# Designs tried in a protein design run: designed miniproteins, single chains, continued (2). Part 23

Each design is a single chain, and the fold is of that chain. pLDDT is the mean over its residues in the fold that is shown.

## One batch from the design tools (miniprotein)

Design m4822
Fold by ESMFold2-Fast:
Structure m4822 (fold): chain A 72 residues (1-72)
Amino acid sequence: SAEREALVEAARATAEAAVRRAREAVERGDLEKARELAEAAEEAAREAERMGLEEVARILREAAREIRELIE
């Protein structure tokens, strides 16, 4: 459906923005900001799972994992 397609597109845009902001935060030594972004993505993924939005949840979990890898 158009609504589901829009939600997936929004999730991809949000994920890309979060990863970019986290990378910028790490580059300036702001590990706390990167951690906050990972936690926000993890929370959003849990909400998407509760709503049955499997692809949205997967996209957000992948973003959170990528952000965690930047600060490990």
Scores: mean pLDDT 88

Design m4823
Fold by ESMFold2-Fast:
Structure m4823 (fold): chain A 67 residues (1-67)
Amino acid sequence: SAAEQARRAEDLAVRAVILAGEGRADEANKALQEARRYAEASGDARAIQSVENGRRKAEELAGVPLA
């Protein structure tokens, strides 16, 4: 369902931030890519925005650009 896709996107975005904080930039990037796909599939604007906010925070923590 769209609600399940939105929730998975938000969970993956949180995971990406944690991975970035641990210095695991490649794994964080993979989690963000998956989060974006779920957010887009959900059509939920809040989920899409949550993933983008997570990307920015993960990027700051990792110190490198993230997709």
Scores: mean pLDDT 86

Design m4824
Fold by ESMFold2-Fast:
Structure m4824 (fold): chain A 61 residues (1-61)
Amino acid sequence: LAALQARADELQARLDALVRDYLARTAAGELTPEERARMEAEILALGQQLTATLAAIDAAE
């Protein structure tokens, strides 16, 4: 349980940081199309991992 909560906190922090970086670099025009697609895929993957981790916490409680 504690490990799942720690994982959820880590995933949330990473997702938040990545989204902030993505928005800032997009606004600055610093992303190539390839980098943008990669960051979007990573954001999606982290979001899915966070959702799965939260579901596991709910199932464990």
Scores: mean pLDDT 83

Design m4825
Fold by ESMFold2-Fast:
Order: structure tokens, then C-alpha cells, then sequence
Structure m4825 (fold): chain A 102 residues (1-102)
């Protein structure tokens, strides 16, 4: 609810810690979705090698999109990688708070 520029270093550190926790929960959800897709492919008769190849492809595509988004934000706003990562964590912390307080 306060502007990012008005946060104390302690408040910023606390929000970044919450953002990192939200990142871990999102990764858990992503991993669960990939696991469900892997089970579906196995149920459809895919080999373990084909499933692993597909999962690796999806992970690679996700990493590529994230990297492209990071580079775009860095270029557009003159931000460092660390600043973009911190911004993402702060946004996740705020979204998690909004969801809890809705």
C-alpha cells in the first residue's frame, strides 16, 4: 500500500523475503502441473524418455520466456538484473497480500 520508494530498508527486506516465499510456492505449483502432465503422457502410452524430453522442453521454454522478459524490463527501464528480480519478488508479495485481504 506504500510506494516502493517510501519503504524502509527493513520493510523492503521483509517484503523481499515474502516475495521469495511466494516464488517458492509458484515453483511448487509449476512442478505439480508438470508432474500432472507427465502422468497424463504416461497414461497415454508415452515412454519415460518421451515424457522427460517433453518436461525438459517445457522447462526450457519457461526459462527462455522469463529471461526474455527480464532483458526487456532491464532495457526498457534501465534496471539491473537484481533490480528486476527484486521488483518481481515485491510484486508477488503484494499480490499475495491482496489475495489474503480480498
Amino acid sequence: SVPLSDLTPEERAALLARGRASERELQKEIDAQLEAQARQLLAQGASEEEVQRRVNQLKAQRRKRAEENTKRIMKKYGMTREQVEDLHRLNLAYLAEAKRNS
Scores: mean pLDDT 81

Design m4826
Fold by ESMFold2-Fast:
Structure m4826 (fold): chain A 82 residues (1-82)
Amino acid sequence: EEKKKKLIEAAEKALKELEELIETEKARGKLSEEQIKKLEEILEKGKELLEKLKKAKSVEEAEKYAKEFAEAVVGGLREIFG
């Protein structure tokens, strides 16, 4: 339970930071419309994976969704920013 709770808290924090990043980048105007759209798609996928993580029936399922979340969010950000 505690391990799942920590994974959820980490994912929620990451999504909050991503939302703040998107607003900051929109204000800066340095990213293209396509890059902003990709960031918004990453945020949407992250929210979907967080919901699956919250509904996970076991620690093993929670770890699987947490890994998928990290790959989607961190991988997506790496593709946009390098």
Scores: mean pLDDT 84

Design m4827
Fold by ESMFold2-Fast:
Structure m4827 (fold): chain A 55 residues (1-55)
Amino acid sequence: SLEEEVAEVLEKARKTLSEEKVKKLEDTLQNLIAQGDEEAVRLYIEIFKQELAEM
């Protein structure tokens, strides 16, 4: 589910990024979810996962 994908990316971010950056990611994802743009949420998660893998 989308909610599970959001939870997974946030857990990975918490291990790699500062708390400030994790909160910004969480706020961005929550805003996109609130707007009902599920496609943008999925795309943002996919791009972020790729960037995290390169760090």
Scores: mean pLDDT 78

Design m4828
Fold by ESMFold2-Fast:
Structure m4828 (fold): chain A 56 residues (1-56)
Amino acid sequence: AAAAVSGAIALIQANGASAAAVAALAAATGLSAATISALVNSGDYAALKAAILAAL
């Protein structure tokens, strides 16, 4: 659900992105892990959250 995705993004913001977290988000949203990693690397977590929620 959207709340779980928001929680996952908050953990990535606080602790950095793990490969497992990126893979889990990719599987849940249908986005590629590469796309999620690129958005994380941009440092714009609001844009990352919006992109993931739009993909759900």
Scores: mean pLDDT 70

Design m4829
Fold by ESMFold2-Fast:
Structure m4829 (fold): chain A 70 residues (1-70)
Amino acid sequence: MKRELQEAINRLIGLKLRLIGLEFEKELIENDERLSEEEKERKIAEIDKEIEELKKEIEEIEKKVEELEA
């Protein structure tokens, strides 16, 4: 149980770091004066999809962590 919990926590940390990275990338795109508004909207929409997928995976792993801690 403790090993599986540690592995789940490590995966969760990795996913949360990736989420922060995507949110930072989104901010960089919004502030990139070299990109057109249409290019920004397209790239942001792609990142938003990845963020939504990561959030779902994070929720699933968080539930698993809670179950393993119980």
Scores: mean pLDDT 82

Design m4830
Fold by ESMFold2-Fast:
Structure m4830 (fold): chain A 95 residues (1-95)
Amino acid sequence: MKELLREIAIKTTAVAIRLIGEAIDAELAGDEETAERLRELAKELVRAVEELVKQGKLEEALELAERALEALKIPDIEELIRAIEELVEEARKLL
């Protein structure tokens, strides 16, 4: 159980860091809308994972984190954002 919680935390943090990095890049390029959307998405992902963990839904929390990590391979930023937004929405249906 503690090992699973550590895995969830590491994977979720990795996704959040990448989304914040993309937000910084978007802001530097003058795309304030994309930057804000990415920052909000990082917060919502973390919150969805934390809530799943609080409810004892550890397998669902891990799946969300792993699928979000996989979505980071999408080269188009708009498609990447939509993929992770959809994953967060699906996770929220479990809450």
Scores: mean pLDDT 88

Design m4831
Fold by ESMFold2-Fast:
Structure m4831 (fold): chain A 56 residues (1-56)
Amino acid sequence: AEELLNKIKKEILKLKEENTFDLNDLIKLRKELVKKGLASESEVEQLKRYEENLKK
């Protein structure tokens, strides 16, 4: 769980830094953090913003 959390966070950060990430991939990684109860309030807000901007 701890190792997986760190891996997911690194993947999210990497995708953001590359500026070529697919929003769908970012949303999937964020949802995994929320599902595992590892997301902070700000991270939940970020997920909502990404979902709102996805395709519309």
Scores: mean pLDDT 65

Design m4832
Fold by ESMFold2-Fast:
Structure m4832 (fold): chain A 78 residues (1-78)
Amino acid sequence: SAELERELEELERRLEELKREKEELEKELEELKKEYEENPSVELVSRLTGTSLRLIGLEFEIELLERRIRELKEQLRQ
């Protein structure tokens, strides 16, 4: 149905946005880990923890969205 196709397109667009956000957070986390290795500080631990928690939340959102996309694709095959 056209409605399911529209929903799928919107969700796929959102998924690409979240994947780009994840890539930026992963890059930030990698840079923070390198800074921490060179000069450990409580401020860097706080930033590492915050970035890691944001990444976990984003990965969870991506997983839920990918599941929803799979369900819609299955509906379109019927």
Scores: mean pLDDT 87

Design m4833
Fold by ESMFold2-Fast:
Structure m4833 (fold): chain A 58 residues (1-58)
Amino acid sequence: DALDARLAALLAELAAAETEEEQQRLGKQIYDLLHEAGASAERVAAVGREVRAILEAQ
């Protein structure tokens, strides 16, 4: 799935991001991609939890 591949790439970039500015930009890109792709509320929530887990680890 093209959406899954793009999300995985952006989440990997977020996990590697070292600055707050980069984290904010990548987070916005992930959220924009989900909305643009018409992702379900359940999927948006699941990806949002993954984003929060990555940011909490920083």
Scores: mean pLDDT 81

Design m4834
Fold by ESMFold2-Fast:
Structure m4834 (fold): chain A 82 residues (1-82)
Amino acid sequence: MPVEVGIRIETPSEEDAKKVVEELKAHPEVLSLEYVITKDGDKYVVDLRVTTPSREAAEKVAQKAKELAEKYGGKATVFIPG
């Protein structure tokens, strides 16, 4: 059963925000991904909605998002329903 994951990532630059989105799109467990990048002061906020094939896939994508946020000097908040 497909699971939708809500992810918010804060990054120091627009370039870092775009790199996070690109690497998440390349993840094999990502079926579809919608995102919005918003400038908040000197930071960039990426709000993502990611569709995955299962809860286990959703958890893997959530973990990857946290790793990418740390890699690009940012922070990630993840919401998985149920």
Scores: mean pLDDT 82

Design m4835
Fold by ESMFold2-Fast:
Structure m4835 (fold): chain A 88 residues (1-88)
Amino acid sequence: SKEEKLKEMAELLEAHKKFLERAIEDIKAGKPISKEVARKLIELAREVVEEAKKLIEELKPSEEEKEKLEKLIEETLKAAEELEELLK
């Protein structure tokens, strides 16, 4: 269903955001992290964001559902940017 696809995308965005946030916290705590793995996390998160944007265009969700997904997209992109800056 349309609702199920939107829910699955929200869960996928949240999962990628959590992976990025964990990597950020690990770096800030001075824990060793593979830069290759961190870059792959950023790449995959950005790909999921692009899929989410396409899903919004295709399914034309309610304003409430759209706002929820757009917020998750914004939060995921902010985490990706923060992690990318920490890798410089």
Scores: mean pLDDT 88

Design m4837
Fold by ESMFold2-Fast:
Structure m4837 (fold): chain A 70 residues (1-70)
Amino acid sequence: SHMQQRQNQAELLIGSVALSYEMVKHLNIKDKNLYEKMIKRAEEAIKLAEDNPELRKEAEEILEELKKLL
């Protein structure tokens, strides 16, 4: 369904951003351009998760953590 496709895309983006965030923390990477790209992906995930409050909240929490890195 259309809603399921949006949910699947949101889950993939959230997972991708979460993995990148763990790598940044583990490797102590300090790259503003990378942080900005991760923030953009998290914002896209929030939009895709419009119909799923749980996924939207997860994406919003990741976005807050990423903003603290700037």
Scores: mean pLDDT 83

Design m4838
Fold by ESMFold2-Fast:
Structure m4838 (fold): chain A 69 residues (1-69)
Amino acid sequence: SMEDIQLRLNLFTLIRNSTQYIIERLKEKYKSETDPEKKKRIQTEIEKNEKDIELLDEEIERLQAELSS
């Protein structure tokens, strides 16, 4: 139903916003980190979360297209 699509869209949007917040916190952590090995770990975690955003954005776009149809 349209209500189920809207609920899923709302849920994925909330997850995306939370993941974006995590990325922003990790980027600040990266800027203040002086240990090269720790910086590499933070960078890997940023890249993982950015990939999660890409997948969420694809799903959000799909759900938005369904609602506009």
Scores: mean pLDDT 90

Design m4839
Fold by ESMFold2-Fast:
Structure m4839 (fold): chain A 56 residues (1-56)
Amino acid sequence: SMALEEVERAGYQAAVENGGDLKAGMEAGERMGEQLGLSRTVGRIAGGRGAVEAIK
């Protein structure tokens, strides 16, 4: 979904900006997910996926 894509992108960007910090990506995913009506858990997981892609 577009919402999940935005959350993953937010996690990716947060990891890039924070030197590969996975936790920063997860937290960014939680915040973006909340704004888009997703649960914190879904936001955290999707944000974490984006962060992992940033550090590969």
Scores: mean pLDDT 85

Design m4840
Fold by ESMFold2-Fast:
Structure m4840 (fold): chain A 66 residues (1-66)
Amino acid sequence: MIEKAKEAGKEAVKRLEPLIPELTPVQASRLAGEEGRKLAEKYGADPRVAGLYASIEATKLALKKR
């Protein structure tokens, strides 16, 4: 169950990856968190875990663009 939530979070980050260089870390975190929650609902996974995981990963990627 938790693995599906992490997969949803990773998929959300992958979808937003082309936009991440143009976003602030805060913007990347919010957008990825929302997308992760939506994908978790689609997969029947925990939206909170997926959203949190996506937010953290997107924030890391946004910081690396510098």
Scores: mean pLDDT 78

Design m4841
Fold by ESMFold2-Fast:
Structure m4841 (fold): chain A 66 residues (1-66)
Amino acid sequence: MTIVIETTLSVEKFIGLVLWLMGQPEMEVQIDGENTLVVKTTMSEEKVKALVDELNSDPEIKAEIK
């Protein structure tokens, strides 16, 4: 599955998010600019949905499954 993550986070917070995502199993993280990430994952649909819901709890983060 592919997840697109758009943020308005500070540079420090954005780097923290990238490092956290790269630490997750079954995830490939691509930086698509200063504020956008594309994540490819083989995680289950249930885990992906839970992750997207968690990310979207932050008003500075917009995550969606493509």
Scores: mean pLDDT 82

Design m4842
Fold by ESMFold2-Fast:
Structure m4842 (fold): chain A 69 residues (1-69)
Amino acid sequence: GKEEAIKELEKLVKERGKATIEEVAEVLVRHLGLSKENARTIAKFVDTDGSGTLTLEEAKAAVELAASL
């Protein structure tokens, strides 16, 4: 669920400094049951600077958006 997704993203950001769009998308697929395409679209939408990497706050926003669908 959302809590498990957030914990995994916190670990990724702690280990790598930032999470990639692909890493966030994979978490959304595994914990929230989204397709890879939909998960990538959400991750890209919250990547406000277009860097291809998400801060923890952007990654959390992706989880909340995905869970509201």
Scores: mean pLDDT 81

Design m4843
Fold by ESMFold2-Fast:
Structure m4843 (fold): chain A 66 residues (1-66)
Amino acid sequence: SSSMRKELLRLIGEILRLIGEQFDLEQQLKTETDPAARQALQAQIAQLQAQIDALLKRMDELEKQM
């Protein structure tokens, strides 16, 4: 339906935004030499990946209802 398509587009937009944030953190990680800062960046990247995975699962569930 049109309403479900709009919801899927919103989820796609959110996923792309999080992927962009993850990419920026990965670029920072490549130049970071401090071990504590590297661990913090890796933790943030992992948290963003978990959020992306959850949204992808929600998107899959919505597609199955279409």
Scores: mean pLDDT 88

Design m4844
Fold by ESMFold2-Fast:
Structure m4844 (fold): chain A 92 residues (1-92)
Amino acid sequence: SDELVADLGDFLASVARQGARVEVRVEGGTLTVTISGLSPIQQTGLALRLIGFGLDGLEVEVEISGDTLTVTIRGLTPEQARRLADRILAAA
């Protein structure tokens, strides 16, 4: 839903505001967010919250590799993906 997409955007923007390195890629209805520089405990907390968005109905995939956490959100409209990307980048 648009509301869940907005809530996810606000959450990811909050992560960017905390000084994490955030990179965003949009490919049609797919948004990929790469978050770097987090400690292992911060990565675990972030991953659990993102899994929660998936359980609430968003198509969210989370991958952790080293100090990098990658979030892939699928099933968005291109407009939703662009708005979400802009929201996150504005906070970085």
Scores: mean pLDDT 82

Design m4845
Fold by ESMFold2-Fast:
Structure m4845 (fold): chain A 80 residues (1-80)
Amino acid sequence: MKIDYNEVKATLYEAMAILAEKNKDYRTAGEFYLKAGEYYLKSGDKEKAIEMYQKAIDAFEKAGDTEGAERARELLEKAK
């Protein structure tokens, strides 16, 4: 069985996003949640990808990053 590197990358980006949120670096957290969602989609985990994109929207909104939030919403709609 080969390791799914997309799933590994997704979990690493999710962990980095959580750490950034704890540090109140919400813009960086939003970017890491977007990357986590992208890799969850590549691994076939659509539900986790949707969850990550929703967290990215919330993080970008907390950062006041309206462009980041809009980008995350577009990705969320495409993942549904």
Scores: mean pLDDT 86

Design m4846
Fold by ESMFold2-Fast:
Structure m4846 (fold): chain A 93 residues (1-93)
Amino acid sequence: YNNLGNALYGLGRYDEAIAAYQKAIELHEAAGVNPATSYNNLGNALFELERYDEAIAAYQKAIELLEAAGNTGIDLKLARNNLALAEKLAPEL
């Protein structure tokens, strides 16, 4: 499902990509696999649809999961950068 989500995202089919990433998260959580990558990808698709509040929530969850896993690498930096951009573009009104 994460690969399906990535393909749909590349085609600009963001609503369908969101559904695929949500399914990937569900399956990863059921299997005890860290879903941080799928949460970050979900945030990216929500961001493209200008659903900034939902994108922020997805990026925050990805950061939380990466930090809990002790990840200090590029994935954490990318998620934090994406969060900062989404927060900057979200209307304060």
Scores: mean pLDDT 77

Design m4847
Fold by ESMFold2-Fast:
Structure m4847 (fold): chain A 62 residues (1-62)
Amino acid sequence: DAEIADRYAALEPRQQEILHLRVLEGLSYAEVARRLGVSPATVRRRFRAALEALGLSAAELR
C-alpha cells in the first residue's frame, strides 16, 4: 500500500525499527525489548503508537 509506505517513511526511526522487528521479522515484544534494551511494556506502547501513526487500529494487534 503506497499510503502505508509514505506514512512509514514519515515515522521516527524508533517507530520504524519497532514496526520492522514486529511485522517484518515477526519478533515478540520480549525479543524486541531485548534487542532495544527497553522493557516489553515500552515496546508494546511504542508499537501501538507506530500502528496508530500508520492509520491502523490498536485492536488489530489482537
Scores: mean pLDDT 74

Design m4848
Fold by ESMFold2-Fast:
Structure m4848 (fold): chain A 67 residues (1-67)
Amino acid sequence: QEDLDVVAEAGRLAAEISKDLPTEVRQRAAIEAVNAAIKALDQGYSPEEALKIARETAERVAAEAKA
């Protein structure tokens, strides 16, 4: 199932991006990245584009936590 694979990969990317951050930040990055991927797929973006959006979302959450 394409959507399930994208959601799983989005969560994995978020976990890797936020691995050295506090648990609260890691949970937020994972939730926001997964939700961003689901929203992108719902809006007609490709799986590849949805994963790019998920990665950018996780990176933003991580950067905000460091600022």
Scores: mean pLDDT 80

Design m4849
Fold by ESMFold2-Fast:
Structure m4849 (fold): chain A 77 residues (1-77)
Amino acid sequence: MDLEKTIEDLIKQAEELEKQARELEKQGDPKAVVYYNLAADLYDQAGKLYMSLGKLDKAQELYKKSDELRKQAEDLS
């Protein structure tokens, strides 16, 4: 129960950071790179926790999201 709540909270935080990154990107603010990387880190952490629960498909979805956001940060750098 506590671990599932932790994963849910991490995903919600990552979603908010991703939203902030996209807004900064629209404004041409170079801080978008920082926010994309922070969101990617939280998605990666949540994915690792799903792996510890044996939820491979859920973990892979989050790892893919993390990789996508890191690529967006790299493309803006």
Scores: mean pLDDT 87

Design m4850
Fold by ESMFold2-Fast:
Structure m4850 (fold): chain A 66 residues (1-66)
Amino acid sequence: SEEEIEALREKAIEAAKKGDVEGAVEEFRRMLDLGASDEELEDAAVELNLINPEVAEKIGELIRER
């Protein structure tokens, strides 16, 4: 659901703030698996890039795999 996707986004942001790159990427991958829209994914990617560019680089690869 949209609510579940938003919760995963918040978890990804929290992980990124802690420097947990793999954790943030994993939560973002779960958003993809739940069918998050391209707009939701791009919004999350922009926010994650502002916090931790390494996370943004890795999630960019996940988006390209779709």
Scores: mean pLDDT 81

Design m4851
Fold by ESMFold2-Fast:
Structure m4851 (fold): chain A 77 residues (1-77)
Amino acid sequence: SAAMEKLKEIVGRVQEAAKAYLDNPTEENKKALLETLEEAKKELEELLKQTDDEELKEKLEKTLKDLEELKKLVESE
């Protein structure tokens, strides 16, 4: 589905930003990761509002929770 494809794209962007930060943990890469996480959160919340698919809702909610946990870990560094 288009929504599932969008979820994959969002996760891919977060993974790329996280890899950049892990490879070189600069303030610039940290900021880029945090900004990517905030954008991803907004896009996931929008997808969640637009879907009635129960399985997709569960995946979106789990991904949103995982991204919030990652953000807290990055902010604590």
Scores: mean pLDDT 85

Design m4852
Fold by ESMFold2-Fast:
Structure m4852 (fold): chain A 111 residues (1-111)
Amino acid sequence: SEILREAEERLRRIAEEAKERVTKVAGEEEGERLGAVLRAAAAQALAALRAGDPESALSALEATRRYLEEWAARQREAGMPEEVVEKALEIGLEALEEMRRVVEEAARALA
């Protein structure tokens, strides 16, 4: 499906751009970690779209949002500067909102 191919490319790009942005703010280790989490969210959302289940795709993104908020809380407890945690979290949440838009657009096009 052309729609699913375009969604896959857009979701992958969003995750990779977020990884680069997090790396610049929080360093390579956290960039790799949040990049991997967003890539997994993209893969789960795409699998759900391929199965004809956009609600499960959106649920996967929401579960990832909760993970990012828990990640931020753990980083604060570990002594990461608040400005770094807030900016990295902001980048991750922006990426999830972009992914949500891709999922909603693809679901509408597939209907």
Scores: mean pLDDT 90

Design m4853
Fold by ESMFold2-Fast:
Structure m4853 (fold): chain A 106 residues (1-106)
Amino acid sequence: KLEEAGELALEAARLLLEAAMLWLRHAETLEEILRAIAEALRAIGLEFDIELAKKKGDVKKLLEVAEELKEEAERLLEESELEEVKELAKKAKELAEKAIELLKSI
């Protein structure tokens, strides 16, 4: 369960980074560019936190990161107007929710 939850969380982080990079490519204002960059950096940071939690077998830390992945996906869904970005964020949210469910069953 821990390994499976970690893989789901990693895929969610990857989708959030992909969504942020897609938003950045289509950003027309400085504000949108800065928000997309911040979101990309956040996704990268969460990916490193997941890898560290997996290496340490830290269920509590992995659950905290999965909750943050869900929050970041929800922010992208609210802030982006691009349908393709929203689709990636929706998939990331679903994966994060599955990771949370698995971790809570431990």
Scores: mean pLDDT 85

Design m4854
Fold by ESMFold2-Fast:
Structure m4854 (fold): chain A 68 residues (1-68)
Amino acid sequence: SAEELLRELKEDAESDPNLKATFVGEKTLEIEFEGEGYLKAIGLALRAIGDERLEVKLEGDKLTIRAK
């Protein structure tokens, strides 16, 4: 499910100390990044954009991924 994919993306983000991932409700994942975490955040954004079940928004240092 899309929600399972969001949990996987959260766990992947949390493996990097430069990223902080938080659920906002059941279907929205917010990832804040700094410094070298930018590269990991871009990788996660590209993976999410490639999945038809997800919507992605990038604003400054915050990446928002939500299930449709």
Scores: mean pLDDT 84

Design m4855
Fold by ESMFold2-Fast:
Structure m4855 (fold): chain A 92 residues (1-92)
Amino acid sequence: STTTLIGRILRLIGLALDGKEIEVTLKGDRLEIVVGGLSQAGIDAIRAQADALRAQGARVTVEVEGDRVRVVAEGLTDEQMVALLDAVLDAL
């Protein structure tokens, strides 16, 4: 649901305010998340979730630089966005 999606975004913003390296940008149907301080296992989990969403036809890209990932998602359902955000939250 949209309420669940908003709740996940607010949790990420809360973690950023508490000192985690997180940036979230929402513009129309485009969600961009930049997260740093990740383990390799965390990066791999985010990539696996993005790959699963792409297999469903979703528009998701993941860029990795060291311990930082940039995830860009466009035109996803609320349920697909929640799955992606849960993978990011679990990686932190």
Scores: mean pLDDT 84

Design m4856
Fold by ESMFold2-Fast:
Structure m4856 (fold): chain A 67 residues (1-67)
Amino acid sequence: MSEEQIQEALELVKQVADIFKKLYGFSDEEVEEILKQALEKAKAGSTPQEVVDYAIELAQKIIEERK
């Protein structure tokens, strides 16, 4: 994956994280962890869509753990 594709994936993940921060009150630490995990997946050769899907999965796990 090119650096441009990694940046595109991270921008999409930031958008997802911002939505969860506004709707579910995610902390800065929770958002930072999602971004960190998404960056690792992008560096491992995942597509931008796979990286976004993974970020959504991580966010859903955080919400489930709050129940």
Scores: mean pLDDT 77

Design m4857
Fold by ESMFold2-Fast:
Structure m4857 (fold): chain A 56 residues (1-56)
Amino acid sequence: SEVQRLQQQLVNLQFRGIGDLTEAYLKGASEEELEAIRAQLAAQVAALDAQIAAAK
């Protein structure tokens, strides 16, 4: 179903986000840079959540 597809995309986004944050941290990213990455990830998650809600 469309809902299952979007939920899988959400899971994949969360895993990629953890990887991106971990890599940035290990490369010495500033707190401001880490917050920017977190904010972008949160916005992408919110967009997918809205799509899941619309698909139900």
Scores: mean pLDDT 85

Design m4858
Fold by ESMFold2-Fast:
Structure m4858 (fold): chain A 81 residues (1-81)
Amino acid sequence: MEKKERLREEIRRLKEEALRLIDERIEENKDNATKTAALAIERAGVEFLAEMGLKAIEEGDLEKAEEYIRELREEVERLRA
């Protein structure tokens, strides 16, 4: 398996998991506008990290891609707590 393809798959998986967890929290807090707004910002942050990670892979900066993957993993772990 090519390293770039493995990193793309990792980003996709982490993004899907983070967005799923955020969407569940949005549904649980739908009556709280402040929490929903904060969660929407977190959702945008996850999408941004995934986009930047994919861009780094396309540009051949695999070290930078791994940094974004690490940040996505940290977000998933935080959201699971």
Scores: mean pLDDT 85

